Designed miniproteins, single chains, continued (4). Designs and how they scored, part 2

Each design is a single chain, and the fold is of that chain. pLDDT is the mean over its residues in the fold that is shown.

## One batch from the design tools (miniprotein)

Design m12039
Fold by ESMFold2-Fast:
Structure m12039 (fold): chain A 109 residues (1-109)
Amino acid sequence: MATKTVTGNQTGSATAEVEVDVKKGEILRVAAKVTFSQPSTSPVSAEAETEDGKKLKLVGTVRLDSTTYLATFEFKAEKDGKYKVKVTVTSSGNQTITSLTVTATAVPD
């Protein structure tokens, strides 16, 4: 499991990158927890990709509380080694993002 937190009150978008060791055939699960400065009912737009430009599948986005959302991504590893995953979250309505925490975990499939 690898975790990266970005803070600093970014307007409109925030990006965090994590690196995790994965075996071929394992499922790389990535959870992105984003916190906004103001309550919002608007869903977040979230994308995740590997360093070689492969997009992770967005499994779901859930609202955890008035200011916090969780986006979950999955990717089946095609090779053994270190996977560098970049997650970008974009605020609906240009809200301020106060933190983005990305956690990557490799699980057997």
Scores: mean pLDDT 78

Design m12041
Fold by ESMFold2-Fast:
Structure m12041 (fold): chain A 76 residues (1-76)
Amino acid sequence: DVKAAAEAARKRIDELVEQGKITPEAGEYARQAVDAAEAGDIKTASDYLRKALDLAPEEARPEVAAAVGEVINTAM
């Protein structure tokens, strides 16, 4: 269920922002990537994920990529 995957990803992204592992701006791009993936717009999701990763510290990138990637994979 892509909706359930999207809800889980949004929760994970919110946790990363609350823990200070990523900025609110990086979190917002990651959320937009999740929203696009849930809608089936994989190109837009990939574009927003790239923006989120560019803003994220290197140590946080795998967690952001995994959270958004799970939604993209589920939507495909």
Scores: mean pLDDT 85

Design m12042
Fold by ESMFold2-Fast:
Structure m12042 (fold): chain A 107 residues (1-107)
Amino acid sequence: SEEEEWIKRLLEAGYSEDFARAAVRVLKLLKEKGYITDEQAKEAIDALEKASPVELDVFRALALMYAHVNNLPEEYIDEIAVLIFLYSKGFITKEQYKELLEEIKKR
């Protein structure tokens, strides 16, 4: 499936399995909501493959702070980091970003 191909690409780029699965889940959700196109989802995977380790460490640190402040499980850190990345790169709007964070908080 396309999801399995994307997971494989992220694993080959050096991401953990948990992060790769979180990224694919987020992109699938964004496509289902109509927030991004199939083309934009592919561009997002390409952008993740090109991301620097330092940039990703910053987004993961921000995600950890957000999870801690909102009493969210550590398992959501990778999903939140993906959302921060996508927002920072302009793949989603500020309003979509806030909506998706609120959906995570309600789980």
Scores: mean pLDDT 86

Design m12043
Fold by ESMFold2-Fast:
Structure m12043 (fold): chain A 62 residues (1-62)
Amino acid sequence: MRYPPFEMTPEAKELIEEGRKLVDEGVESGDLKKILEGIGLVLRGIGLAVQHELEQRRKKLA
């Protein structure tokens, strides 16, 4: 499965990958702060990817 299930910019992909890594490390070590930080990075990456997709759709409609 792709995550999220749409095309991502390289910047969004890097943020999501770094966030996933932090969540995995936090779960492994029981570090709740690291898990929350990782979740924040993933959400930021998703937000950037959604913004990019909306701009692309806007161009196709114009």
Scores: mean pLDDT 74

Design m12044
Fold by ESMFold2-Fast:
Structure m12044 (fold): chain A 66 residues (1-66)
Amino acid sequence: SKEELLEELRKLLEENTDLSEEEIERFLQALRDGDDALAAHLLASAKVSEEVKKKLSELARQIMDL
């Protein structure tokens, strides 16, 4: 389900980034709303490696396709 994928994404962000809980929730909400532009902007602002960004982008794409 979309919520199960969002929970997996939350866990990846918590374990692999220095993002605050508020920043993570903002990103997840953008994905729930299908706001591709906002989600992309927030992801670009995150202090994460390119490998982590690619994994997050793929999971986000799966969520948006639901």
Scores: mean pLDDT 75

Design m12045
Fold by ESMFold2-Fast:
Structure m12045 (fold): chain A 89 residues (1-89)
Amino acid sequence: MEIYLEAEEGETVTVDVSDMEVGDVIYLPKGTVLRLVNVPADMGFEIYNLQGEKITDYNVVESSRSVAIHGKNNRTLDEDVKVVLVKKE
């Protein structure tokens, strides 16, 4: 499944991943923060730009079964991104 999210600059977009599967993709616009909720213990994520390059220059704020994904220095995301749900080890 692929999800395309609409949001205004500075908004936090919340996605419930309980109905999603490994390999599902979330597309998120520049200027936002992504919050994933109900994340299973065996589910992780990888972030890519729209050119397919892996993004590692982001901040993650974790809480019990939820993850907030920020851009650099806890700001909003610096570019349009593709978030891929992956299986943890």
Scores: mean pLDDT 74

Design m12046
Fold by ESMFold2-Fast:
Structure m12046 (fold): chain A 69 residues (1-69)
Amino acid sequence: GLALLERLARERSSLDLAEVEELMEKSDPTLRRMIQVVLQTKAARGRSLTLSSAELRAIAESARLQEAM
């Protein structure tokens, strides 16, 4: 899950909703919840349910910090 997220953050400028859903299906439950929280926050702000490269990197960094704890 995390390794795929990190690869997508390097290779892609953004992911659309279908690509984000595929990423979530390939993610462990903790990483999936982190992605869901980001999407819910974006929906609450009336933003597109896409993830930018910067947002993907931020999620990956948060997941790494959680693994280090």
Scores: mean pLDDT 78

Design m12047
Fold by ESMFold2-Fast:
Structure m12047 (fold): chain A 68 residues (1-68)
Amino acid sequence: SAADAIRELLARKGTDRLTPEEVAEILQKELGVDPEQARKAAMAIAKARGRDGTLDYEEALEVIDILS
């Protein structure tokens, strides 16, 4: 699943943060969503949270929820 792929990527990186591009790539591969649409949604969530433009696991799940 996309959620499992996100969890695995975080574990592999040794961090709790993902870029919008990493989230978009997982959504494209796991759910077949348009990569530009996925990236735009991920960037919007990252910006809305007012941080460094990255996403945590829960925010990445929010992107999945919006696009599914």
Scores: mean pLDDT 80

Design m12048
Fold by ESMFold2-Fast:
Structure m12048 (fold): chain A 68 residues (1-68)
Amino acid sequence: SDEERQKIAEEARKRLTELAPDREVELSIDANGVLQVRVAGPRLSPEQRAEAAGILTEAIKKLEEINE
């Protein structure tokens, strides 16, 4: 449902914001399940990028589960 997609987006956004609090993080999922992510500011460290990739991978996996 759209509500479940929004919850997944909010959880991922919160985790990304905690990972990089000095950057502007925008994350949304449209009605077709397309995930859009924007991070503005200085480049992320290698450690932050690895964690961000993990957060996004979890979000994608959850989206796959609810789209079935």
Scores: mean pLDDT 72

Design m12049
Fold by ESMFold2-Fast:
Structure m12049 (fold): chain A 70 residues (1-70)
Amino acid sequence: MDEAGRLRLEAEILEALARMYEWLAKRYEELAAKSKDEEEKEKLLKEAEELREKARELRARAEELRRQAA
């Protein structure tokens, strides 16, 4: 496989992982909205925020790899 193809594949994998983390963050936000326990709600929202941050990092890395593959 050529180098550009490898970089594109890696970017696709990172984008897929970012989508998964975004989906998980949304699920935690939904659970937090339904929670009647303030401590649990705060914990779930913090977990969601961390997942969103990880997703942003993965997307930034994927964009960098796609630029290198161009």
Scores: mean pLDDT 86

Design m12050
Fold by ESMFold2-Fast:
Structure m12050 (fold): chain A 79 residues (1-79)
Amino acid sequence: SDAELKEKLIKLLEEELKRERNPEVRSALHEALKAVKQAKTGKEAKEIAIKILERALKSTTDPEARERLERILKEIKEL
């Protein structure tokens, strides 16, 4: 359901933030989590989270940040 999708997104982003130490990845995750919480639907939440993380991925020059963002994006896209 839409509510379940939003809840899964929030949980995924919060769990990633708990273990993430890279400042660039943390910044992108905080932005995505804020946007997901403000979204009206789970579909909107998923779409905005993907856009925020893809923008961060495109702008990063850090290989570690790239790998982490690609993994998180894959997990979100599979929800």
Scores: mean pLDDT 88

Design m12051
Fold by ESMFold2-Fast:
Structure m12051 (fold): chain A 63 residues (1-63)
Amino acid sequence: SEGEELRKQIEKLEEQAKTLPPEAREKVMEVLERAREAIDKGDYETAKQLIAEAVELIAEAKR
């Protein structure tokens, strides 16, 4: 299902977040928690936006 695929994306991003400095890691994890809540509510568009935000935060933290 779409929700299962989005949850797998979140799990991969959570693993990447573990490699970040504590402040960046905390921010990414907060965004991913909000994405999980959006999936639980069936709001997949909000979940996709939050996942994209987490990807950008991880990219910024690695620059």
Scores: mean pLDDT 86

Design m12052
Fold by ESMFold2-Fast:
Order: C-alpha cells, then sequence, then structure tokens
Structure m12052 (fold): chain A 66 residues (1-66)
C-alpha cells in the first residue's frame, strides 16, 4: 500500500511538472487532469503529501480555465 501510494504520488507530480512546462493550454489542462487522478489515488492509499499536492494542482487547473 505505501509503495503503491508513493508510485502514484510520484507519477502525479511528474505530470504536474510537465504541465507547468507546457505552452499549450489544452495540453496543460489534460496533464493536470492526469495529475489529479493519480494524486487522488495516492491520497486514497494514504500518501501523507497527496491531499496538499492535489489541492495545488486543482488550483493551477482552475487558473488556466479562467
Amino acid sequence: SAFEAEILYSLGMMYYSIAKLSEDKEEAIELLEKAIELLTKAEELGHPDAEAAKEEVEAEKKKLEE
């Protein structure tokens, strides 16, 4: 469980990092959606940092959608 949570968290943060480097708004939003999905799964598996990371990614997505 802890190992699975860590892998999902790491993948989510990777997508988040790639999204921040994207110059295409639609691509960035898609990558942020993937990050949110992975971080949600990590949170469900008990990763201690996943909830805060998910909130940050959700805020970035909302900012792009405005």
Scores: mean pLDDT 87

Design m12053
Fold by ESMFold2-Fast:
Structure m12053 (fold): chain A 94 residues (1-94)
Amino acid sequence: MEMEEREARRERAEELLRRAAELFEEGSRLAAEAEATGDRALAEEAIRLFEEAARLAREAARLAREIGPEAQELYDGAEGLADGAEALRAEARA
């Protein structure tokens, strides 16, 4: 039962990280278009996507931490994605 609970947490963390990565890629695409065109609405949408990506990635990191050392790679990946999303959000606001 404990092993099944850890597997369920891992699956949830991986799902959250996958969704965060999809939002990060879409936000990056919109941010690049906003920079090329000067379109404020695209920049604002990119910022919202980066904020949501960072939120989901932080939740994935929290779940990975609860799993323990076996999920270290998942934790590192989630923290990295959250940091990346926050950095691109700051650039899109500048």
Scores: mean pLDDT 86

Design m12054
Fold by ESMFold2-Fast:
Parts: C-alpha cells; structure tokens; sequence
Structure m12054 (fold): chain A 73 residues (1-73)
C-alpha cells in the first residue's frame, strides 16, 4: 500500500540522517557519506538506497555549514 511505501521511505530517511551524522563526526565529505549509505543499503531497492544516500550527504553538508559558521564566531 502507499502507507507501507511511505513508512519504508521514512525509515530510509532516518537511517540516512544517522549515517550522515556519523560521517560528519568521522570527518568524511558529503560524497563519502552518500557512498557509505549506499554501501550499507546495497541489498535494498534502489529508491530506498538512493534516499538514504541523499539524506546522508545532506546531513553531512549541514554539519560542515554549522562548523564553518562556528569557526567565524
């Protein structure tokens, strides 16, 4: 059902965010965070894998942006 697909996408987003936060703590780039997420979800459907990758990259970018702003204070 559409509800089940939404729940799968929500889980992929949540996992991507967690991986992105981990990647940022490890000093990885957004591209490396996306690759890490895709590797960890290699066995899931492509849509979910790419969703996790996009959110991992975005969360890493947010962390980099925040660090740059803190460095200027």
Amino acid sequence: SGREKVEQLARAIGEGVRIGEEAARRGLSPEEAAALARERFADVPAELRETAGRWAAMMTEIELWLRERQAKL
Scores: mean pLDDT 84

Design m12055
Fold by ESMFold2-Fast:
Parts: C-alpha cells; sequence; structure tokens
Structure m12055 (fold): chain A 56 residues (1-56)
C-alpha cells in the first residue's frame, strides 16, 4: 500500500474518469511542491491514462 492508494481512498465522490484524473493532477502538484517527486510523477501518469480512457 502506497500514499497513492491512500489518496484514492479519500475520493469517494469522484467516480468519473475526468473527475478522478483532475483530482490526481491536483494532488500531484501538491506532492511535487512537498518534494515528493516520485508520487507526483506516478499520479500524473495515472491521470493521463484516465483521461486517455475517457477520451476513447
Amino acid sequence: MSVVERLLERAPGLRTLEELAAFLEALAEELAAQGRDDEAAHLRELAALLRAEAAA
């Protein structure tokens, strides 16, 4: 279990791919500001995958 998994647990109202992607992008920016580059990069990658799936 990672920080990413815990953060996703905190989004019970975000069930659309677009909403989840936006949430992850916002969290990635916060984590990057805190120096947590690896978590930030991971969240951005997940957000990109969710947006690609939503667009398909």
Scores: mean pLDDT 72

Design m12056
Fold by ESMFold2-Fast:
Structure m12056 (fold): chain A 79 residues (1-79)
Amino acid sequence: SLLERVEALVQEAAAAFHAGDVERAIALLEEALALLEASPDADPRVIARVYLELGKLYEHMGDAERAEEYRARAEAILA
């Protein structure tokens, strides 16, 4: 299912981040986001979760502007 594929990508991204591969972690989360955005039935809460994870990774890379953008998008969905 879509949710199973997205959860697998999020778990792989977490593993990549903990292994020190931030670029791979971001790429995996961007892939998850693309799958969610292509689905009209995607749960906004799941999209918000991926945004928060991307924000965290960009903050770790020192990209404060991109991190804030993703956090704001997640907050807008969760409001």
Scores: mean pLDDT 86

Design m12057
Fold by ESMFold2-Fast:
Structure m12057 (fold): chain A 68 residues (1-68)
Amino acid sequence: MPSIEQQAQQIVDDAKKRLDAGEPVEKVSEWFSQRYQQLLDQAKTQEEKQVVLKAGQEVSEMLDEASK
């Protein structure tokens, strides 16, 4: 199973790729919400939770920028 850190980075990378490919912000947001919730539920330590929260902030900023 990939680590929380690897999964968090993958979510950020995938969100960027989807937005760069021209996928609608609403579709990316829906996909992100599902993945983020799963990852947050898997985070067991304070450090893992902080990594997930940081990834969430990065994706939220990308979605806000893409929606204009």
Scores: mean pLDDT 81

Design m12058
Fold by ESMFold2-Fast:
Structure m12058 (fold): chain A 96 residues (1-96)
Amino acid sequence: MEKSAEEYFKLGKEAYKRGEELFKEGRYEEAIEEYRLAISYYLLALSLDPDNKEIHELLVRVLEKLAEAYEKLGKTKLAELVREIARRFREEWEKK
């Protein structure tokens, strides 16, 4: 089923909200699954609307929360890799 950028963005925000709720409960593994789902939806939305600054800003935010969740589980190297991805995404959009 084909979805619009707006539909993917909405699905991403819903997944991010679930991830935040799980993170607050200390359910970090489940929060990671929801954050990864949010990232996938935001990337799909961005592929359809590549100049949308709001999508890129929320993508960076969820990447930072994903890294934090990995750190809570002691997955320090994975958290560092995700933070590096978030930093590169921020730097790329500063050029526009």
Scores: mean pLDDT 85

Design m12059
Fold by ESMFold2-Fast:
Structure m12059 (fold): chain A 59 residues (1-59)
Amino acid sequence: KIKETLEELMRASAEGVALAVELVVNRDDAAKKAELQARLDEVQARVDELERELQELLA
């Protein structure tokens, strides 16, 4: 379970980096920027949840 949670956390972090790069590339496209920001917010919420789960598993 700990390894699985770590793998999910690493995957979510990688997705967040990719979305951040796309935000920079599309900075002049307001519609795409809004969509990418919403996805980034979802990824960050998932990362926060996974971090809490990892702390619970390590306790």
Scores: mean pLDDT 79

Design m12060
Fold by ESMFold2-Fast:
Structure m12060 (fold): chain A 64 residues (1-64)
Amino acid sequence: GAKEALEEGERGAEAGRRGDIEEAREAVKRAVRLAKEDPEAVLAGTAAALRAIGEIIQYELSKR
């Protein structure tokens, strides 16, 4: 459901912040899968995925 999608987003954001791109990518995939399986999770899953991607981008920019 929506809660599980948000939890995957939190994991992705945490992984992105520490530069673990592979773990962040897997968390994004899980959030997207949850959104596909549960229409109520679509917005939560999308928000979670965008948050994780944002953290990855911030990490990469701070590294430069």
Scores: mean pLDDT 73

Design m12061
Fold by ESMFold2-Fast:
Structure m12061 (fold): chain A 60 residues (1-60)
Amino acid sequence: SSLKEKIKKLTNNKEKLSREEAIEVLEKLGFDREKAEELLKDYPEELSIEELVKIYEALK
């Protein structure tokens, strides 16, 4: 299964996520809350699922 599809299922197919929702998704993907907050601090408060996937993939 693709990462994008997994994230869509975790967010109930939302197009955009608030920062809190994006942090929760990253926690479900194996990040602690503190690390997730640090990763997202320089990004907009509202993120698309596609942008979140790109952020996650850039860390591999």
Scores: mean pLDDT 77

Design m12062
Fold by ESMFold2-Fast:
Structure m12062 (fold): chain A 99 residues (1-99)
Amino acid sequence: MEEIERLLEEIERIADELMASPNPDDQDTGRLLRRAVEMLRELVEKVEKGEISPEEKDIYLALIRIALHTARVHAKNPRTRELAERAYELGDEVIALLE
C-alpha cells in the first residue's frame, strides 16, 4: 500500500511538472497523465474497498493504459517523451501490485 502511494505521487509529480511547462504540447501531455493517475487512484480505492467487479476492473485497466500510451505517443520533445514513458512504467507497476 505504501509502495502504491509512492508510485502514484511520482506520476502526479510528472503530470504537474509537464502542466507547469510554458509549452502547450507539454501541458497536453501532462493533462493526459493527470487523467491516467486520477483513474489509477480511483481504481486503487475501489480495489482496497472490495467494491469493484472483475469486468469493471478490466475497463479501468484498459482506459488507464490507453491514457498512459496516448501521453507517450503525444509527447513531441525527448524530455517530455522520457517523462511520459517513466509515468507509463510507474503506472504498469501500480497495476501489477493490484493484480
Scores: mean pLDDT 86

Design m12063
Fold by ESMFold2-Fast:
Structure m12063 (fold): chain A 55 residues (1-55)
Amino acid sequence: MSEEELKELAISWGLSEEEAERAARAVVEGKIPTGSTTKELAIGVAAKDLREFAE
């Protein structure tokens, strides 16, 4: 999947455009966003799920 396709998928899951962009970019770059806030945790979980769909 392209970064754009992953972003669209994340938006369809209820993520904001900003969160979806960050999650899609993390998948493409092979990095998982890290942080202690609920927002960062949600983005990290979404990135893992998107990676499974991309594989």
Scores: mean pLDDT 72

Design m12064
Fold by ESMFold2-Fast:
Structure m12064 (fold): chain A 58 residues (1-58)
Amino acid sequence: MIAKVVEDFTAKSPEELTLKKGDIVEILEIVDDYHVKVKNLKTGETGIVPKSVLEELE
């Protein structure tokens, strides 16, 4: 599933991924009701981010 980052997010722990508004990510895994593991398609980096900063595209 592909999503667009709608809000900048700064990682606060090693398992989290820093994202910038406008980045395109692939959702790899649902961690909980509020968090997903994603891959940034530009950098190839993976990490956990809040669902609230993403807009689902496909």
Scores: mean pLDDT 84

Design m12065
Fold by ESMFold2-Fast:
Structure m12065 (fold): chain A 94 residues (1-94)
Amino acid sequence: VEEARKELEAARAEMDAAVDRASQLINDPNATPEELRAAQADLKAAVDRYTEAVERYKSLLPPEEAQRVDREETPRIVAANIVIAGLDLAAELR
């Protein structure tokens, strides 16, 4: 359980960092389509790893605790996917 929790915390930090980088690039008028696409790929990979870490951690918990983790973590995944869509749109418009 402790190892899965640390893995989740690490994956979350990596996804948060990727979201911050992506948001900076979306707001940078000098960001190239190549930079936006690279950030999109990085963020997608971070979301996938974070989702796997969430599912692994949930599998080790009682159902009630797993539901709590799901409620806490799902909005973060949704927010990251919105940023991924924003990167795609920004790349198409440049």
Scores: mean pLDDT 82

Design m12066
Fold by ESMFold2-Fast:
Structure m12066 (fold): chain A 73 residues (1-73)
Amino acid sequence: MEHTKAGVELYLKGDYEGAIAQFEKALAEDPNNVEAWYYLALALKAQGRDEEARAAAERALALDPSLEAARAL
């Protein structure tokens, strides 16, 4: 929970590398954390890592098929 929040704050500040590190920590603690997968996809896309962003978004959708926002990625 704390790592996901820290990651979102870093993402909003434009620190995409820091955000990714926090989301990876959140996912190490809970690999079913849909929010962490979704924001990881956004941070990767912001860095131009589009293929990795798509993979992260697909993982978020696999955990929560109703997460329409991930399909837009």
Scores: mean pLDDT 80

Design m12067
Fold by ESMFold2-Fast:
Structure m12067 (fold): chain A 67 residues (1-67)
Amino acid sequence: MKISDEEVELAFIDMLYGFAKRLLERGDVEGAKEVLELIKKYAEQSTNPKVRKHAEEAAKEIEELLK
């Protein structure tokens, strides 16, 4: 079974998103903001359009939860 770089990057973004949601659930708003910044940086620096879009969508969801 060959895991593509795209699949690894998408899974990593999903992991960061889940981690940020868990931080928010326990009241760690500052920790969630740090994870959000990591996702945003990944969205800006990734060369894969699918990975960028997925990271941008994850970042928007976390920003909505921070309101």
Scores: mean pLDDT 81

Design m12068
Fold by ESMFold2-Fast:
Structure m12068 (fold): chain A 88 residues (1-88)
Amino acid sequence: MAQQEQEEQDMKLLEQNGEELREAAKKLLEAGKKNKSVYKKTLEQVEGAEKLLEQAKKRAKDDPSFAPQAANFAQKMAEYLRKETEKL
C-alpha cells in the first residue's frame, strides 16, 4: 500500500510538473514570437518538450514505476524552458 501511494503521489507530481512545463513552454513561445531570430528554435523546443511529456504520461499510465522518472524529467524540462525564457 505505501509503495502504491508513493506511485500515485508521483503521478500527481507528474501532472503538476507537466502543467508547469506547459506554462513555461507558453511563455517561451510568446517570448520567441517577439524575437524572430530565435522563434524557430523556441518552436522546436516547445514541440519537443510537449511530445516528451505526452510520451512520459502515456508510459507512466502503462507502467506506474516509471512515474517518478517522468515527473523528474518534466521538472528539469520546465526549469530549462524557464531559463531559456529569461534569456529572451
Scores: mean pLDDT 80

Design m12069
Fold by ESMFold2-Fast:
Structure m12069 (fold): chain A 116 residues (1-116)
Amino acid sequence: MITLEESGGGTYAEGSSVTLTGKISGADISKMLISWWRQAPGELPKFVASITPEGKKYYDEEVAGRATISVDTAKQTVTLTLNDLKKEDTATYYIVAFLGETSRLAFGAGVELTVV
């Protein structure tokens, strides 16, 4: 079973930076398509960023130029750094990991980010 543990949430000032971290256990992170998603209160879930097993990165337009996704295979972690935080970044952020070998999706419980 794949397990996901997100951390790094909390309350942050507008214009500051945050790094959200996801720890992945139960499978090799280097073989996964990993994406960060966010859901603001009363809104539909939105895509934020993804990284492929080949290391290719994709970003949503709302965060392009201020977001960075990275993977540390030795630590089994994926990180999302958001710079120049906006009040609109206030949401629950969670990981969706896809392991192509088994065609399985794993969802994290999420971490709450509040921008004031």
Scores: mean pLDDT 86

Design m12070
Fold by ESMFold2-Fast:
Structure m12070 (fold): chain A 76 residues (1-76)
Amino acid sequence: SEEFEKLREEAIKKVNEADQAIENGDVPKAKRLIEELEKLVKEMEEKFGDDPAAQVFVDILKNEIETFKKLVEKLE
């Protein structure tokens, strides 16, 4: 699906941006990117919940988001 590929590319870009924000100690930016990633997860689950490949990607993304949240807590 072209729509899934677009969402996947947006998610990967935001993961990279969140990682960089955390490395730089930019907590406000990291929090915004985490919220945007959670919105992308919700959109992917709603639109592609019956696609096994999409489900695998969503599960990986959820784990990454949880890791980012824990790292942000350590910076506060």
Scores: mean pLDDT 88

Design m12071
Fold by ESMFold2-Fast:
Structure m12071 (fold): chain A 81 residues (1-81)
Amino acid sequence: GGITEDEEGNAVIKYGDEEVPMRDLAGELRLAVLLAIALRDPSTITLDLLREAAKNGVSEADLEEVLRRTGAESVWEQFKA
């Protein structure tokens, strides 16, 4: 699974053949899903995907926690700049 983009440019979470719009998830559930994806495959987290996730309602705190757990803190610093 990973994070990708729909036809309108909105962030969606891909799990097998299913795609779930990130905006349709409650905040706590969004954090849990992002952590599950990132811990399984940290390469799914890129600067562009973080920007798109934030645009679609994922909080900065949730994004920071995902990057902290995956060790990609430098990407977070670039996102915040």
Scores: mean pLDDT 63

Design m12072
Fold by ESMFold2-Fast:
Structure m12072 (fold): chain A 80 residues (1-80)
Amino acid sequence: RAAELAEEAARAAEEGDAEEAARLAGEAARAAAEEGNIEAAMLAGVAAVAAASGVAAGDPEGGAEAAAKAARKAAEAARE
């Protein structure tokens, strides 16, 4: 379920695990797309990119913080 994956991504991001947040947010985006929820898929995709970009830039904490916000929005959209 996309909402559950997005909540897990948000939790990983809130714990500072940007790599795990990127992985879970990517899974949430795919699940949301399969469910036909384009808004949740796009928001989860933003969370995945934010987390991955933070790691690549040497700012995993900043990436995780941005990913947490986007993943929370994705979870809310997926619960609609």
Scores: mean pLDDT 81

Design m12073
Fold by ESMFold2-Fast:
Structure m12073 (fold): chain A 92 residues (1-92)
Amino acid sequence: SEEGIDKVLEAITNKDSELLNSVSDEDLKEFIKKLIEFAKSVDLPEEVIKNLEEASKKPVSEIKEKLSKFLENETAENFEDFLKKLAEALTS
């Protein structure tokens, strides 16, 4: 749902792992799909797009775990930098 996607974005913005874990599996998968579409729309490197697509195939529990660790330890200067770092973290 749109509200579920907004919750993922809020969790990321506030580095709130508890809020992230409250998001449904379907809403998290939809969020990742929206990130892939955005990455394609701004012509991010093919490798970043492929990494996001591979991440979308992983179990939601693994995505949540990797994203929670990423949010605790990483800072990004802008949304494109965030997407590049996130794509790398989700495939590691």
Scores: mean pLDDT 75

Design m12074
Fold by ESMFold2-Fast:
Structure m12074 (fold): chain A 77 residues (1-77)
Amino acid sequence: SPLDELLTAYYRELARLKAEREAALAAGDEARAREVLRRQRELLDETLARLRALDAPPEVIAAVERERADVDRELAA
C-alpha cells in the first residue's frame, strides 16, 4: 500500500540519518551533527505532510509528531 511504502522509506531514511548523526557526534563534529538533525526535521515535515494526505491512522501520525518534537527540542538547545 502507499502507506506501507511511505513508512518503509521513512524508517530506512530516519535510521540512516540517526547513524550519520551518531558518527558525527563520535567524531566531535558538532556542526555536522546539527546539520544532520536539520535534515531529520525536513524528513519529518515531509513525512507528516504525506501521512496526512494518505489519511494515516492517528497513532502513526502521533508517533512521527513526537519524533519531530524531540528533534525540535534538540535543535533549540
Scores: mean pLDDT 90

Design m12075
Fold by ESMFold2-Fast:
Structure m12075 (fold): chain A 67 residues (1-67)
Amino acid sequence: SAEEAIREMREHSRKAKEAFEKGDYETAKEHYEKAIEAAEKLPGVVRMVGVHDGRRALEEVEKKLKE
């Protein structure tokens, strides 16, 4: 359901942020990727916003992994 996908997206985004703040960029990447996957299951504007926000966060994680 959309409610389950929203919850999954939020939970993975939260875990990714916590991992990023701790310097665990590999774990942060995994969770942002899962958050994007959950967002892609959502309809319309909610999907667009969730995917956009997730990809932007993933770009920041990838910058840290390349340092």
Scores: mean pLDDT 84

